# Designs tried in a protein design run: designed miniproteins, single chains, continued (4). Part 60

Each design is a single chain, and the fold is of that chain. pLDDT is the mean over its residues in the fold that is shown.

## One batch from the design tools (miniprotein)

Design m14193
Fold by ESMFold2-Fast:
Structure m14193 (fold): chain A 95 residues (1-95)
Amino acid sequence: MQDNRNRMQQTGRQLRDIRDQMMRDVPDASNFTRGMMYNSVVMVQQATTMSPTQQIQRVDRAVQRLTRGGQYDPRIRPYTDRGQRIMQQTRDYLQ
């Protein structure tokens, strides 16, 4: 349980760093794509104290949001792809 919480905290930090890098590199990103990145960070942070099953569900939902953001604005796709990769690694750890 504690190791899963520590992993979720690390994942949240990594996703936040990706969001901040995207905002620096693509400052004209739409409010929708910024919202998708922001919401993905929040979903992961909220899941740190949840059960492993709920953590996996939150990770899956965050991946769906990142996928939509990248589809909506292809310029942010390198960042959303990196976020999805980190999320998939986190999901595998939680299983």
Scores: mean pLDDT 80

Design m14194
Fold by ESMFold2-Fast:
Structure m14194 (fold): chain A 63 residues (1-63)
Amino acid sequence: MTEEEKRKEELKKKAIEKYAESGLHYMLGSSYKIAGDEEKAEEAFKLAEEYEREGERLLEEAE
C-alpha cells in the first residue's frame, strides 16, 4: 500500500469510530429523555451531533 492509501484507510477507520460514538450518545440521550433528565439528554444529543459531523469531515478528507 502507498502512504496515501494508508492515510485514507486510517481516516475511514476514524470516521467509523466517530459514527459509532455518535450512535451511542444518541441512544444515551434518548434514555435520559425518557428518564426525565432533559439536561443530560441535551448534552448527549449535542455530543452525538458533534461526533456525526467529525465522521462526515473525516470521510470527506479521505477522498
Scores: mean pLDDT 83

Design m14195
Fold by ESMFold2-Fast:
Order: sequence, then structure tokens, then C-alpha cells
Structure m14195 (fold): chain A 64 residues (1-64)
Amino acid sequence: MEGEYMQATEDMTLVGAELVTIKKGEVVKILKVYPDGTAVAQSLKTGATGLVDLSKLEPAEKPL
């Protein structure tokens, strides 16, 4: 899952240096996965990095 691309199944918040809303269908890159079901992800739309809930993500292909 690290290095993989995933898309939001629902609206969610990236929790990092700032709070960024990820809309359903937006693609994020997974940077690190934690055993509690959270991950550090980067929004491909904004470049923001933060914690996300893996249960709200599904596999996606790398965007062009």
C-alpha cells in the first residue's frame, strides 16, 4: 500500500500541518501505512500531506 494511489470513497479531511478537505473521487498517494488503519497521504490535487483513514479509500490507478 505504501507508494500506491488510492481514491476517496467519501468526503474526508487530511490532518497535517493544515486541514485539507478531500472530496469523494479525489486521488491521493499513500506515503506510509500505520497498523491502526491510518496512513500518511499526499493529495495529488493540492500537494498537501496528512493523515487519512484507510477505510475511506479504495485502490486507484496512477493519474496521468
Scores: mean pLDDT 77

Design m14196
Fold by ESMFold2-Fast:
Formats: C-alpha cells, sequence, structure tokens
Structure m14196 (fold): chain A 64 residues (1-64)
C-alpha cells in the first residue's frame, strides 16, 4: 500500500510538470501493485489525456 501511494504521488508530480507519459507509467505501476490488470490500450489513453490521468489517480486512491 505505501509503495502504491508513493507511485501515485510521483504521478501527480509528473502531471504537474506536464509529463503525461511518465504519469501514465506510474499509474500503471501502482495499479499492478494493487493487483489490477491494465491493458496497453489503457496506458496509451492515459498518456494522451490529462483527464484520463486524473480519473485514474482518483480511482486508485479510493483503493488505498
Amino acid sequence: MEEARKLLEEAEEALARGDLKRAAELIVQAAHLLGLSVSEQTLEALANSETAIRAGLHDLRKLL
């Protein structure tokens, strides 16, 4: 749980810098630590949308 929280915090920092690709990668890593399956299509959607990244952060935080 703590490791997943750390990854989500780093994803928020990447998003604040405008680094959508890194934010998406960190979100996917956090999801995998929580036992969730994430498709390559989902990762690509996250990397191309700030709104999708914010939604992913919100949903994963609910699991922590």
Scores: mean pLDDT 80

Design m14197
Fold by ESMFold2-Fast:
Parts: structure tokens; C-alpha cells; sequence
Structure m14197 (fold): chain A 64 residues (1-64)
């Protein structure tokens, strides 16, 4: 579920932040935006997520 996905993202936030060149807080915020897109059925937002942050997007979707 959403909380499981966020837990997994929080555990890997520092690692993903280093790879993406952003803060861990930015990684968590992007994950929350992806989860909002999933809940809304926003395929365009999900496609943008897959293009910009493919590893984060797949991590979120697998942990749901």
C-alpha cells in the first residue's frame, strides 16, 4: 500500500538522492507525487515519472 511504498522510499532516500543529485526530501516528495498520480489514474504524470525517475517510479510501483 501507500505506507509500504513510502517506507521503502524513505529507507533508500539518501541513496536515490545521491544518484539523482537532489535532496532526500525531494526524493520522498517525488514518491508522494507518484503515489497521488497512481491513486488518481493520471497516466501522463506516471509517464513523466518513468521518464525522469525510472528507478524511483518502479520502486514505488513494486512496493504498492
Amino acid sequence: GREEALRVVREKAEELARELGVSPETVIRRAEQLLDAVEAGDEVALAVGRADDPRLTELVLEAL
Scores: mean pLDDT 82

Design m14198
Fold by ESMFold2-Fast:
Structure m14198 (fold): chain A 67 residues (1-67)
Amino acid sequence: MSKEQLERVREEGLRLADAMRAGDLEAIREASLRILEAAGKSVPEGASVEDILNKAGEAFVEAERAS
């Protein structure tokens, strides 16, 4: 990941944390999709919210390891 991608993933990660704290499932989904987009990851059509969350978490861990 580039430095710019890492910064974007972290920024979207903060939005995900806020959404999780609020219990807003729609915001959780949107923030998770933005993390994946920032990390350059593709989401399969029809992916569940759980699958999207798991992939977003994986991308976040990858960004932290690249730091």
Scores: mean pLDDT 77

Design m14199
Fold by ESMFold2-Fast:
Structure m14199 (fold): chain A 91 residues (1-91)
Amino acid sequence: MEVLERLLGSPDVEADPASVEAALRASEPADAVEVEVLSIHGAFALARVTYGEGEDRREYLVAAALQGIDAATGEVAGVEYLLRGLLTVPP
């Protein structure tokens, strides 16, 4: 039971946002302008990835599973994409 709770969202494991952002940047195409970590919950992260600028700007929402989190530093070894979707500008 506790093992399943740790899999879904471990309060004992804290990922460093800068490390998560670096891992996401390494996984995105070179044309990505910005990677912004929106939230981290246990072994999962939500991020916004921006492509283009000005009139050709596009934003994507990414949900990723975090891999190899160092409990002492929060450093992430990698990410596994669970979901990637195009964001629309809110009305």
Scores: mean pLDDT 69

Design m14200
Fold by ESMFold2-Fast:
Structure m14200 (fold): chain A 75 residues (1-75)
Amino acid sequence: SRQQLEEEIARALVDMEIGLANSLLKQGKVEEAKETAERAIELAKRYADQGLISPEQAEEVIKRAEEVLKKAEEK
């Protein structure tokens, strides 16, 4: 269904965003990593509110993004 496809796309997009944040952090691109992690949090919250991802999936993404933000502050 269209809804199932939208849910799969939403999950893929938040996973890609948090993956990008981690990649940027490994490259020493601290500010870009922080901005990308913040976007991942915003996307996870938005998609959870829309019912496109579960609250548990959103919490996982937010936790991973917060880890990126914490590591970025240590640089």
Scores: mean pLDDT 86

Design m14201
Fold by ESMFold2-Fast:
Order: C-alpha cells, then sequence, then structure tokens
Structure m14201 (fold): chain A 63 residues (1-63)
C-alpha cells in the first residue's frame, strides 16, 4: 500500500492477521484503525502526515 495516495485506512481495522504493513509515502494523518492490529511485526509509516502515534502503543509485536 506504499505510494497509493491513501488518506483513510479505516478498512484495515478488521484485518487482524496482518504482520507486515508498508503504508509509506501516503497522506495518512489518522492511524487509529491500527490500534487492534496486535499481530503487526513490521510497520512503515514514513512520508505520511501522522502526528499522533498513541494508537500504536498496544502493538506489542512490533520489531
Amino acid sequence: LSASGLTDISHLKDQKDIKVLDLSNNRITDVSALKDLTNIEYLDLSNNQVTDFSALKNLKNLK
């Protein structure tokens, strides 16, 4: 999903089996949809407009 012009990722909220997620080079500002995706081991949010990362605090499998 890199460089796809994404602004809304709410559709990901139910994708609980995701382990690797590249969202780099998008226009994302809100990552709250990721808060329950606790299986994520790799997450790339580079080159987005995210300022609040509190939704990521429960992603205990991040490496």
Scores: mean pLDDT 77

Design m14202
Fold by ESMFold2-Fast:
Structure m14202 (fold): chain A 89 residues (1-89)
Amino acid sequence: MMDAERLSAVREAVRNRASPAEIRRAARAAGLSPTAIQGLLAISEGRIEEAKELIRKLLEEGDIRGALLVSSILSEVFNSSEPVEVPVK
């Protein structure tokens, strides 16, 4: 599998709100760092502030690829999905 195809699988898993296990598996197959995987999980669970902090941490660690991917997915999910709100009855 090409790197681009692996990254596409990760994007689709997060976009479709796949299980944490599936996101971890796809991200690991794409060669993403543990910090990048945590960022993807934070996005999938709606923890936007944590995802932003993890992107910052990725940049500090020099994981530019991970930072760009997590940032791109965060922007895409936030813009394409309805705003994440605290659950209300």
Scores: mean pLDDT 74

Design m14203
Fold by ESMFold2-Fast:
Structure m14203 (fold): chain A 60 residues (1-60)
Amino acid sequence: TELQEIMIKKLKLLLKLNYSKEELEEAVEDAEKFIALMKEQGIEVSEELEKVLEELKKEV
């Protein structure tokens, strides 16, 4: 949960700041790997995290 909140804040900052497409693509890949790891361990992923990732993917 705490790690998910940190990830959400990081992704929201990337959406608000003027970052390069390369940095956004790397952030998307990192977030997808993080979510996959959480799901593999049976940890519930928050809807907010999934929505923020979906928004970030539209910028890539």
Scores: mean pLDDT 79

Design m14204
Fold by ESMFold2-Fast:
Structure m14204 (fold): chain A 56 residues (1-56)
Amino acid sequence: SAADAAAARAAGEGGARTAALTGNEQMSKQVRDDGEAAARAGDAAAGAAASTRGGG
């Protein structure tokens, strides 16, 4: 659902930011990659939901 997509996106970005704040570049890169993948999945799901909504 849109709520689940938003939560996944926020969690992914939050994790990446936390790793960046730690100052560990390798950790930050891995978490960022995972966070970006989660955010993209959330964006795709949200976009699909919004498109369906707007089409009605």
Scores: mean pLDDT 66

Design m14205
Fold by ESMFold2-Fast:
Structure m14205 (fold): chain A 69 residues (1-69)
Amino acid sequence: EVEKLLQEARKFIQEGERALKNGDRKKAAEYYRKASELYEKIAQLNPSLADEFRKLAEYYRKKAEELAA
C-alpha cells in the first residue's frame, strides 16, 4: 500500500537525519538510498503523482551519493 511505503520512507529519512547528527555520513547515505528506492516504488504505483515522487527519489539518491563519497 502506498501509505505504508510513505511511512517507511519517512522513517528512513528520520534515521538518515539521526545518523548525520551523529556524524555517520555512510549510514546516513544508506538510509537516504533506501528512502529514494521507496519513493521510486511509490511513483510506479501512483502515476498521477509520479513526477513529484520521482523528484523526491532523485533528491535522496543524489544526497546519498554525496554522503557516500
Scores: mean pLDDT 85

Design m14206
Fold by ESMFold2-Fast:
Structure m14206 (fold): chain A 66 residues (1-66)
Amino acid sequence: AEELLEKARKAFEDGNYEEAVKLIEQLRKETGKLSREEAILLANAYDKLGDLEKARKYVEEYRSLV
């Protein structure tokens, strides 16, 4: 589970935003939850992909987890 989050961060750093999203969604399916780190990473990845609606959704989820 933690390994998927590390792989997602690496994919994001490499500019592979679609892979970062896929890895976090896989982690969510396995754990049934969304952490603050997962939410902000999804928000940033969707922003880079131009999906501003999903980016805003995950920023709000991140804020609610604080």
Scores: mean pLDDT 79

Design m14207
Fold by ESMFold2-Fast:
Structure m14207 (fold): chain A 70 residues (1-70)
Amino acid sequence: SLPGEFKTPVSKEDFDRAAERLTAAATAHPGDVAALEALIDELRKEGLISEKEAEALKRVLRLAAAERAA
């Protein structure tokens, strides 16, 4: 198990790169929340985003999907 205080510092450049990949995926597969969540997990594994950032991005994605579905 991972310690709760473990936080990988992420540069702005790494986060921007992650954002570009997410934007490209969202453009290619609009509304595919599952594919976008899978990409967020891959970005976390690659170290481009932290676990907390991945969870925050998934939360925003789910909220946007819920608003569209409502």
Scores: mean pLDDT 70

Design m14208
Fold by ESMFold2-Fast:
Structure m14208 (fold): chain A 67 residues (1-67)
Amino acid sequence: GDLERELENAERALEEAKRLRSLTIAKAVLHDLQEILERAKKSGDEELIRRAEELLERAKRLVQELE
């Protein structure tokens, strides 16, 4: 798949989860970002890996705030 587009979609979904204070959406985005990060690591694209790791940490933080 297009990992860059998937990362953009995940970032938008994360902002929506934050706006709505939705734990359900935040957990879904966390799961998606874990899968995106594994695919980015397999691709060897350091920029995609870094972006995925940054978004994953933001998603983890939001889940912790909402739990």
Scores: mean pLDDT 87

Design m14209
Fold by ESMFold2-Fast:
Structure m14209 (fold): chain A 64 residues (1-64)
Amino acid sequence: MIDEILNAVKNNDFDTVKNNIHKLPKEIQDKLVNELRDIVDNSSDIGDRVKARRLLGFFGVKVT
């Protein structure tokens, strides 16, 4: 489930991400938000950080 969404992000398939995010249980959505925040804060790859911030936007989470 999480891997499926992360794989879609790697393939730049943001429509799949958008459509599946709202189908996830709240607990899984919260785990994804925490993992994405960790990527934004700790990833050495700028591209991964940019994608993670975009995904957090789909969850309605503001990251500055």
Scores: mean pLDDT 72

Design m14210
Fold by ESMFold2-Fast:
Structure m14210 (fold): chain A 92 residues (1-92)
Amino acid sequence: GPVAEEGARYATRAGEEAGARAEGRVDGNTVTITLSDASVSQQFGALSGAVGAELAGARAKVTVSGDTTTVVVEGESPEVAGRGAREVGEGL
């Protein structure tokens, strides 16, 4: 729904503003944020944001593979996933 899409857009913009190439995707109750060419600082930001997402009631998983950092935010609803994605963006 609109809240998950807004959260994904917010996190994508935050990643880009931090200097990474960022992409957000929404699939039902799941928001996936992918950062390419993420610095070590941005990787720590993603981890901090994932903690914020869990405090917002979502489940968050951060995966780092080479220069790609992926944050998967899963909520019980699109609204929870969207709030979690926003927290990821605030960490970046």
Scores: mean pLDDT 83

Design m14212
Fold by ESMFold2-Fast:
Structure m14212 (fold): chain A 58 residues (1-58)
Amino acid sequence: MKLKEEGEKLRKKSRELYDKASQAASDGDVDTAKKLAEEGKELDEKSKELYEEAKKKS
């Protein structure tokens, strides 16, 4: 599997989670907002690691 493609998928998923977290926070569901933001952060960090790995290969 290509690292850049996998990183792009994780980054897209992270953004979707941040959008959902923002919506939950706006609706007053702070527990859900925090949970979604933490999941988004994990995927964003993993995406960054995959991009770094891909750059080292080039």
Scores: mean pLDDT 79

Design m14213
Fold by ESMFold2-Fast:
Structure m14213 (fold): chain A 95 residues (1-95)
Amino acid sequence: MTPEQRERVRELFRRAAEEIADILEKEGGMTPEQAEKVRRLVEEAGRAYADGDWQAAGKALSEAFELIDKYATPEARQKALEVLSRALREASEAA
């Protein structure tokens, strides 16, 4: 990836992380602290993805969804998956 492509991937995941956290807090029944932890993990996954560290990206996403499965409603989880799937698709197109 070029530096511009890496920054685009990081920005896509940063926006997805904010949208996911907002859904989980407002609709999912997660506390602000729990939603912030998920936001940080999704943003971390985006940084790892941009750096080509697929193992670290996968671990961060796995940890994020373990928290979502434990604390969020099924409906909010589905919306979070849709946001993440869109970010992953757009990141693949940017690379």
Scores: mean pLDDT 85

Design m14214
Fold by ESMFold2-Fast:
Structure m14214 (fold): chain A 116 residues (1-116)
Amino acid sequence: ELEEELREEAEEAEEEVRRLEELIREQAAAAGSDDYRPPEGLLSRVLELGREAARYARESLTSREAAERLVRLGEEARELRERIRDQVHPQNPLMQLALELLEEVVEAGELARRLL
């Protein structure tokens, strides 16, 4: 059921945001000065997309505007996912979690498109 799927996607996006935030904090605390670290701007944008996707997924069932916003977030997440796959270290744990969160945002956007 679409309502239940959107609710589940919102919960999954929130969980993935928490996982990425926790790993960012752990990596900062462990402060290995010599290892590759993804750009802070990239990680911030991924977290922002995840948080907004979770919010608009809940609102999409009662708001066409929220559904349209979630579709656009999914499109941006898809484009960003393609860019980072080609340009950054794909085996880096922060990048793996970022890609997982972007995939959740893409799925949420596709569900929102079904409402329109």
Scores: mean pLDDT 77

Design m14215
Fold by ESMFold2-Fast:
Structure m14215 (fold): chain A 58 residues (1-58)
Amino acid sequence: LSEEDLKRIKRLGKKYGVSEKQLLNIMKTLGISVEELEKMLEEKGLEAVEREALRKIL
């Protein structure tokens, strides 16, 4: 990940009240970019995105 991507992750963590580690784990689990993560969070919200990630590991 670039420094710019890490800054975006930090900003999303503050906005949604979630740790950077949690967002990185979601990205890794879903195989998505920071841009895709940001879009999913805007469209579905954190809870729905977390459920999608959980579904992948079950």
Scores: mean pLDDT 81

Design m14216
Fold by ESMFold2-Fast:
Structure m14216 (fold): chain A 60 residues (1-60)
Amino acid sequence: GPARAVATADQPATTPGFLGLKKGEEVEILEELPNGLVRARSLTTGREGYVGRSLLELLP
């Protein structure tokens, strides 16, 4: 299945296209980008957007 991760900190959606997240929120990683971003979908809200990969802790 798609890779899952958890947000390690809050991220406000201050930039268009970026996903707002709360610490502890789970996401599916839909696409890893070469610039250190991922496109992710929140499992809480169902919204998609960009997240810094360094904010995410991969789940097994």
Scores: mean pLDDT 81

Design m14217
Fold by ESMFold2-Fast:
Structure m14217 (fold): chain A 55 residues (1-55)
Amino acid sequence: SKEDQAKIEILKGSLETFEAIAELLIKKDPSKKEELEKVLKKAKEKTEKAIKEYS
């Protein structure tokens, strides 16, 4: 549905925003790289699972 397509776009946009913020934080504090990469991996997995519900 059009509503499900909108939800998918919101999920994708949210992930892109989070990725950009994580990259900026890693650049400012490289000691957080490993931890932030783990958080980002989990965020990607959750986002992909949510997208499958609306696809």
Scores: mean pLDDT 82

Design m14218
Fold by ESMFold2-Fast:
Structure m14218 (fold): chain A 69 residues (1-69)
Amino acid sequence: TEELLRLLRRSTEIIERLSPEARKLALELLSARSEEEIEELAKKLKELGVSEEDVKTLVELARLELEQR
């Protein structure tokens, strides 16, 4: 739960800096229900020019959220 809160804060900061289209994909990533969806949305974020570091942080949160479901 503490790690989830830390990732949530970092992800919020990242999302606030993103373009509207990248933000939409980031929110879809955080709502993903499978590892395949996470990987596909992460690739799309990179194609929109989101940094590898920012995408990695969002993926970590998405995977942790998936584990909690």
Scores: mean pLDDT 81

Design m14219
Fold by ESMFold2-Fast:
Structure m14219 (fold): chain A 92 residues (1-92)
Amino acid sequence: GSELQKKLKQLAESLESEGLEVSVSVSGTSVNITIKTSDPNKLIALALNAIGLELEGNQVTVSVSGDSLTITVKGSTSDEALSLAIEFLESL
């Protein structure tokens, strides 16, 4: 994988140590991130951050169901999608 893909995985793993359950999958120009937490305030904050990226003109889809947030990030290139996903996780 690229350095960006490795960094994304390391950020996801660091969030797991903070009590979040994080899953990341990469496919071409698309990155899927699923975050689970028993804290509804954390889930709302995560969803607002994702919506903020969408409102800035980025190709982001966000879905909340129960204790789970799923974010799909799309770029014009694989590196753009990875960079945007990294920005999102670093904003947490």
Scores: mean pLDDT 77

Design m14220
Fold by ESMFold2-Fast:
Structure m14220 (fold): chain A 80 residues (1-80)
Amino acid sequence: DEEIEEYIKKLEERIEELKKEIEELEKEIEELKKLAEEKPELKEELEKKIKELELEIERLEGVIALLEAEINYLKERQKL
């Protein structure tokens, strides 16, 4: 079923994009953690920002999990 295969490919491409977004957010968190250690006067504000970015990563990981579940469901259906 070519239509299902094309749809799976689109889901896989979307997962790849989301993984890149997570990677960029992880880099930003590491930079903010380093800045918080270098500038104690900004630590509270930076820790709040880090927490917000960590929650965004959790949200994106949840979206990836749903997309991976959809791919698995579609692949199982194709075995019929």
Scores: mean pLDDT 88

Design m14221
Fold by ESMFold2-Fast:
Structure m14221 (fold): chain A 65 residues (1-65)
Amino acid sequence: LEEEVKRLEEEIAKNPDDAALWLRLGLLYLDMGKNEEALEYLEKAVALEPSEDMKKILERLKELI
Protein backbone atom coordinates (compact mmCIF):
# COMPACT_ATOMS: atom_id res chain seq x y z
CA LEU A 1 0.00 0.00 0.00
CA GLU A 2 2.73 2.48 0.96
CA GLU A 3 4.66 1.55 -2.19
CA GLU A 4 1.54 2.04 -4.35
CA VAL A 5 0.89 5.49 -2.84
CA LYS A 6 4.51 6.49 -3.44
CA ARG A 7 4.36 5.29 -7.05
CA LEU A 8 1.14 7.18 -7.73
CA GLU A 9 2.55 10.37 -6.20
CA GLU A 10 5.56 10.13 -8.53
CA GLU A 11 3.33 9.56 -11.56
CA ILE A 12 1.04 12.45 -10.57
CA ALA A 13 4.09 14.74 -10.32
CA LYS A 14 4.93 13.80 -13.92
CA ASN A 15 1.32 13.78 -15.20
CA PRO A 16 -0.84 15.99 -12.93
CA ASP A 17 -3.63 16.04 -15.55
CA ASP A 18 -4.07 12.24 -15.52
CA ALA A 19 -7.45 11.75 -13.83
CA ALA A 20 -6.89 7.99 -13.56
CA LEU A 21 -3.93 8.49 -11.20
CA TRP A 22 -5.97 10.73 -8.89
CA LEU A 23 -8.82 8.22 -8.98
CA ARG A 24 -6.46 5.37 -8.07
CA LEU A 25 -5.01 7.37 -5.16
CA GLY A 26 -8.52 8.17 -3.90
CA LEU A 27 -9.49 4.49 -4.02
CA LEU A 28 -6.41 3.51 -2.02
CA TYR A 29 -7.26 6.04 0.68
CA LEU A 30 -10.83 4.68 0.77
CA ASP A 31 -9.44 1.17 1.35
CA MET A 32 -7.34 2.57 4.20
CA GLY A 33 -10.41 4.16 5.83
CA LYS A 34 -9.22 7.74 5.21
CA ASN A 35 -12.50 8.95 3.76
CA GLU A 36 -11.78 12.70 3.93
CA GLU A 37 -8.52 12.38 1.98
CA ALA A 38 -10.14 9.93 -0.44
CA LEU A 39 -12.90 12.45 -1.25
CA GLU A 40 -10.34 15.19 -1.97
CA TYR A 41 -8.47 13.01 -4.47
CA LEU A 42 -11.68 11.71 -6.08
CA GLU A 43 -12.90 15.29 -6.54
CA LYS A 44 -9.63 16.14 -8.31
CA ALA A 45 -10.11 13.16 -10.64
CA VAL A 46 -13.68 14.21 -11.52
CA ALA A 47 -12.59 17.83 -12.05
CA LEU A 48 -9.88 16.70 -14.50
CA GLU A 49 -12.12 14.28 -16.44
CA PRO A 50 -15.82 15.10 -15.95
CA SER A 51 -17.71 12.32 -17.70
CA GLU A 52 -20.79 10.16 -17.20
CA ASP A 53 -18.55 7.18 -16.42
CA MET A 54 -16.59 9.09 -13.76
CA LYS A 55 -19.81 10.29 -12.11
CA LYS A 56 -21.13 6.72 -12.09
CA ILE A 57 -17.93 5.45 -10.48
CA LEU A 58 -18.10 8.17 -7.80
CA GLU A 59 -21.73 7.22 -6.99
CA ARG A 60 -20.76 3.55 -6.70
CA LEU A 61 -17.79 4.36 -4.44
CA LYS A 62 -20.04 6.29 -2.04
CA GLU A 63 -22.11 3.11 -1.63
CA LEU A 64 -19.01 1.15 -0.55
CA ILE A 65 -18.32 3.40 2.42
Scores: mean pLDDT 74

Design m14222
Fold by ESMFold2-Fast:
Structure m14222 (fold): chain A 70 residues (1-70)
Amino acid sequence: AEAERRAQRKYLADVIRKALEMSPEEAKKYIEEALKKFQEQDPVLAERLKKMIEDLNKLIEEFRKKLENA
């Protein structure tokens, strides 16, 4: 239902916001722990979070390639 989708989005936003307040190393561990917990309770939410992380990593790699070739 829409209420569940809205709650999931809010939860994802809260996780990301909290991770941004941490060091990169702490954020990585926090996200990994959250992903494991989601995998047990909500596989769909876990898959969405994983996809967002993959998309972010691709963007970082593209930026790195541009810096090397610039």
Scores: mean pLDDT 68

Design m14223
Fold by ESMFold2-Fast:
Structure m14223 (fold): chain A 55 residues (1-55)
Amino acid sequence: VTEEEARALLAEHGIPDAPGAVTAVRLGMTQGRLDEGLALARRSVALWKERQAAA
């Protein structure tokens, strides 16, 4: 699975290209656990946004 493929999938699901999101979805795709990868990507984005709001 490439980063390009992971970014395309994130875009399809409306998930921003944030730190950790690409890695999370790539892991899910590689392991055949796409739902888990997408959930982890969304969590990564939420945590990143919280840090931006706190800073």
Scores: mean pLDDT 77

Design m14224
Fold by ESMFold2-Fast:
Structure m14224 (fold): chain A 63 residues (1-63)
Amino acid sequence: SKEAAEELRKIAEELKSVNPSTAKVALANADRIEEGVFSDKVAQAIVSGFKTVLELYKMKLEK
């Protein structure tokens, strides 16, 4: 869905400052989601995965 792609692009923007390579992968996946390559279930799983990665980076700031 377009909503999943936009959510992933927002996550990618936050990732750019902490891991540019991971941000590039997230953007590439957002483009594929927008193109309809993935099912909605797979798209949501991809978004959730990158959201977890972003939260792990945030956790490093708490240590």
Scores: mean pLDDT 79

Design m14225
Fold by ESMFold2-Fast:
Structure m14225 (fold): chain A 76 residues (1-76)
Amino acid sequence: MSREEVFRIVDRVAEAMRLGGKAAADVEKETGIKVSIEGYARAFGAALDALDAGLSPEEAYQKARETVKEYLEKKK
């Protein structure tokens, strides 16, 4: 793995964490339902997958929002 590849991965992970965290926090504020650490982790994973697929940050944010909402609906 090259240094440039490592930096690209680190930057992508950091961006996914920011987008996923914001999405989970925004859903928590909008619904009034507490989002667990698991919900935040799922939001991060969804954002990371979207960015890895070449989607925009805005699309990654929307995917993270959808994932958090689905998680909350399944938890009752």
Scores: mean pLDDT 81

Design m14226
Fold by ESMFold2-Fast:
Structure m14226 (fold): chain A 56 residues (1-56)
Amino acid sequence: MSDELKEGAEKLPEEKKKELKKLEDAVIRASNAGDQEALQKAQQELLDFLKKEVLK
C-alpha cells in the first residue's frame, strides 16, 4: 500500500478499524481455505471499503 493508504487507515475511527480488520481476516481465511470464490469476494469487499473510507 502507499504511505497515504497507511496513514488514512490509521486515522479511521476505532469501529471502522475493527471493520477493516474483519475484512482482512476474511481475505486471510478464504486464502487459507483455498476458496477462490470467497477470496475474490473478500478481496473486493476489502478494496471497496478502502476506496470508500481510506482512499477518499
Scores: mean pLDDT 75

Design m14227
Fold by ESMFold2-Fast:
Structure m14227 (fold): chain A 86 residues (1-86)
Amino acid sequence: MTLVLTFRNLSEEQREYYLKLAEEYREKGYDVEVEEEGDTLTITIKGLSVEQEIGFILRAIGYELDGEEVEIEFDGDTTRITITFK
């Protein structure tokens, strides 16, 4: 499965955290792409298990419960999660 994580209005600490997370997945042998444009960070991870994908979905739901704007879209084998921070 392919996961696309899009973050808007990240703090510097949140940006460093997700860039490190992307590097950790790359080191584990996943196909990871990172794109930064303005206030937007997009991380694409290919080859995740269903359990790993559920973990990211639960994290996104956690951000929504904390009052952040969260959008989750399913498109075939691709899960897209967009999180916009306040």
Scores: mean pLDDT 85

Design m14228
Fold by ESMFold2-Fast:
Structure m14228 (fold): chain A 55 residues (1-55)
Amino acid sequence: GSSLQELLRAIGAVLRALGDLIEAELNGASEEELEKLREEYEKALEEFRKLLEEL
C-alpha cells in the first residue's frame, strides 16, 4: 500500500497548485498562464485520486 507520506505529499501538491491558480486569477494573469496552472491542478488532483484508490 501507499505510504502516508506519499498521500500527504500529493495533498500538498494539490493545495499548492490551487493556490497558484487563485493567485494568478487575482493578479490578472494571461489565459495561457491560467490554462497551464489549471492543467497542473487537474494533474495533481488525478494523482491524489489514484493514490486514494490504492488505499
Scores: mean pLDDT 82

Design m14229
Fold by ESMFold2-Fast:
Structure m14229 (fold): chain A 69 residues (1-69)
Amino acid sequence: SMEEKRRKMEERLREEVERLIRELEKEDREMAEILRELEEYRLKYAETRDQAYSDAAAPLGEKLEEYFA
């Protein structure tokens, strides 16, 4: 079903993001921590659909934008 395919894709994406964050942690620990927190909020929002998690993630996203500016 579409829901099963979406769930499997989300699981693969989570594992891949976790691996990328671990690799980044070796080079840039601060950025890795920001990305880990963003992923936590993304997963919480996907599970609960509570806007508060999306709102909490916004300042972290802005911090990443500043990092690349």
Scores: mean pLDDT 75

Design m14230
Fold by ESMFold2-Fast:
Structure m14230 (fold): chain A 72 residues (1-72)
Amino acid sequence: MLPDQDEIDEALAIMGVAIAKANGASEEEYTELALRFIDLHPDSKAARDAIIEALRAHGFTKAAERVEEYLK
């Protein structure tokens, strides 16, 4: 079975946040990364939800809030 595009997008979002965290990215850099990812996957609710959850899980609450505000 091929994974759904949403599953691929979700995995990429989680991986992207983890790599950025490992490189010492700031809240501002995480916000830009998340918004760019969402712009590349505008029809994927799973990708949007995954990146917001990944940001919160890694302690970037302000970045997660900014992304949620952008999506309103």
Scores: mean pLDDT 70

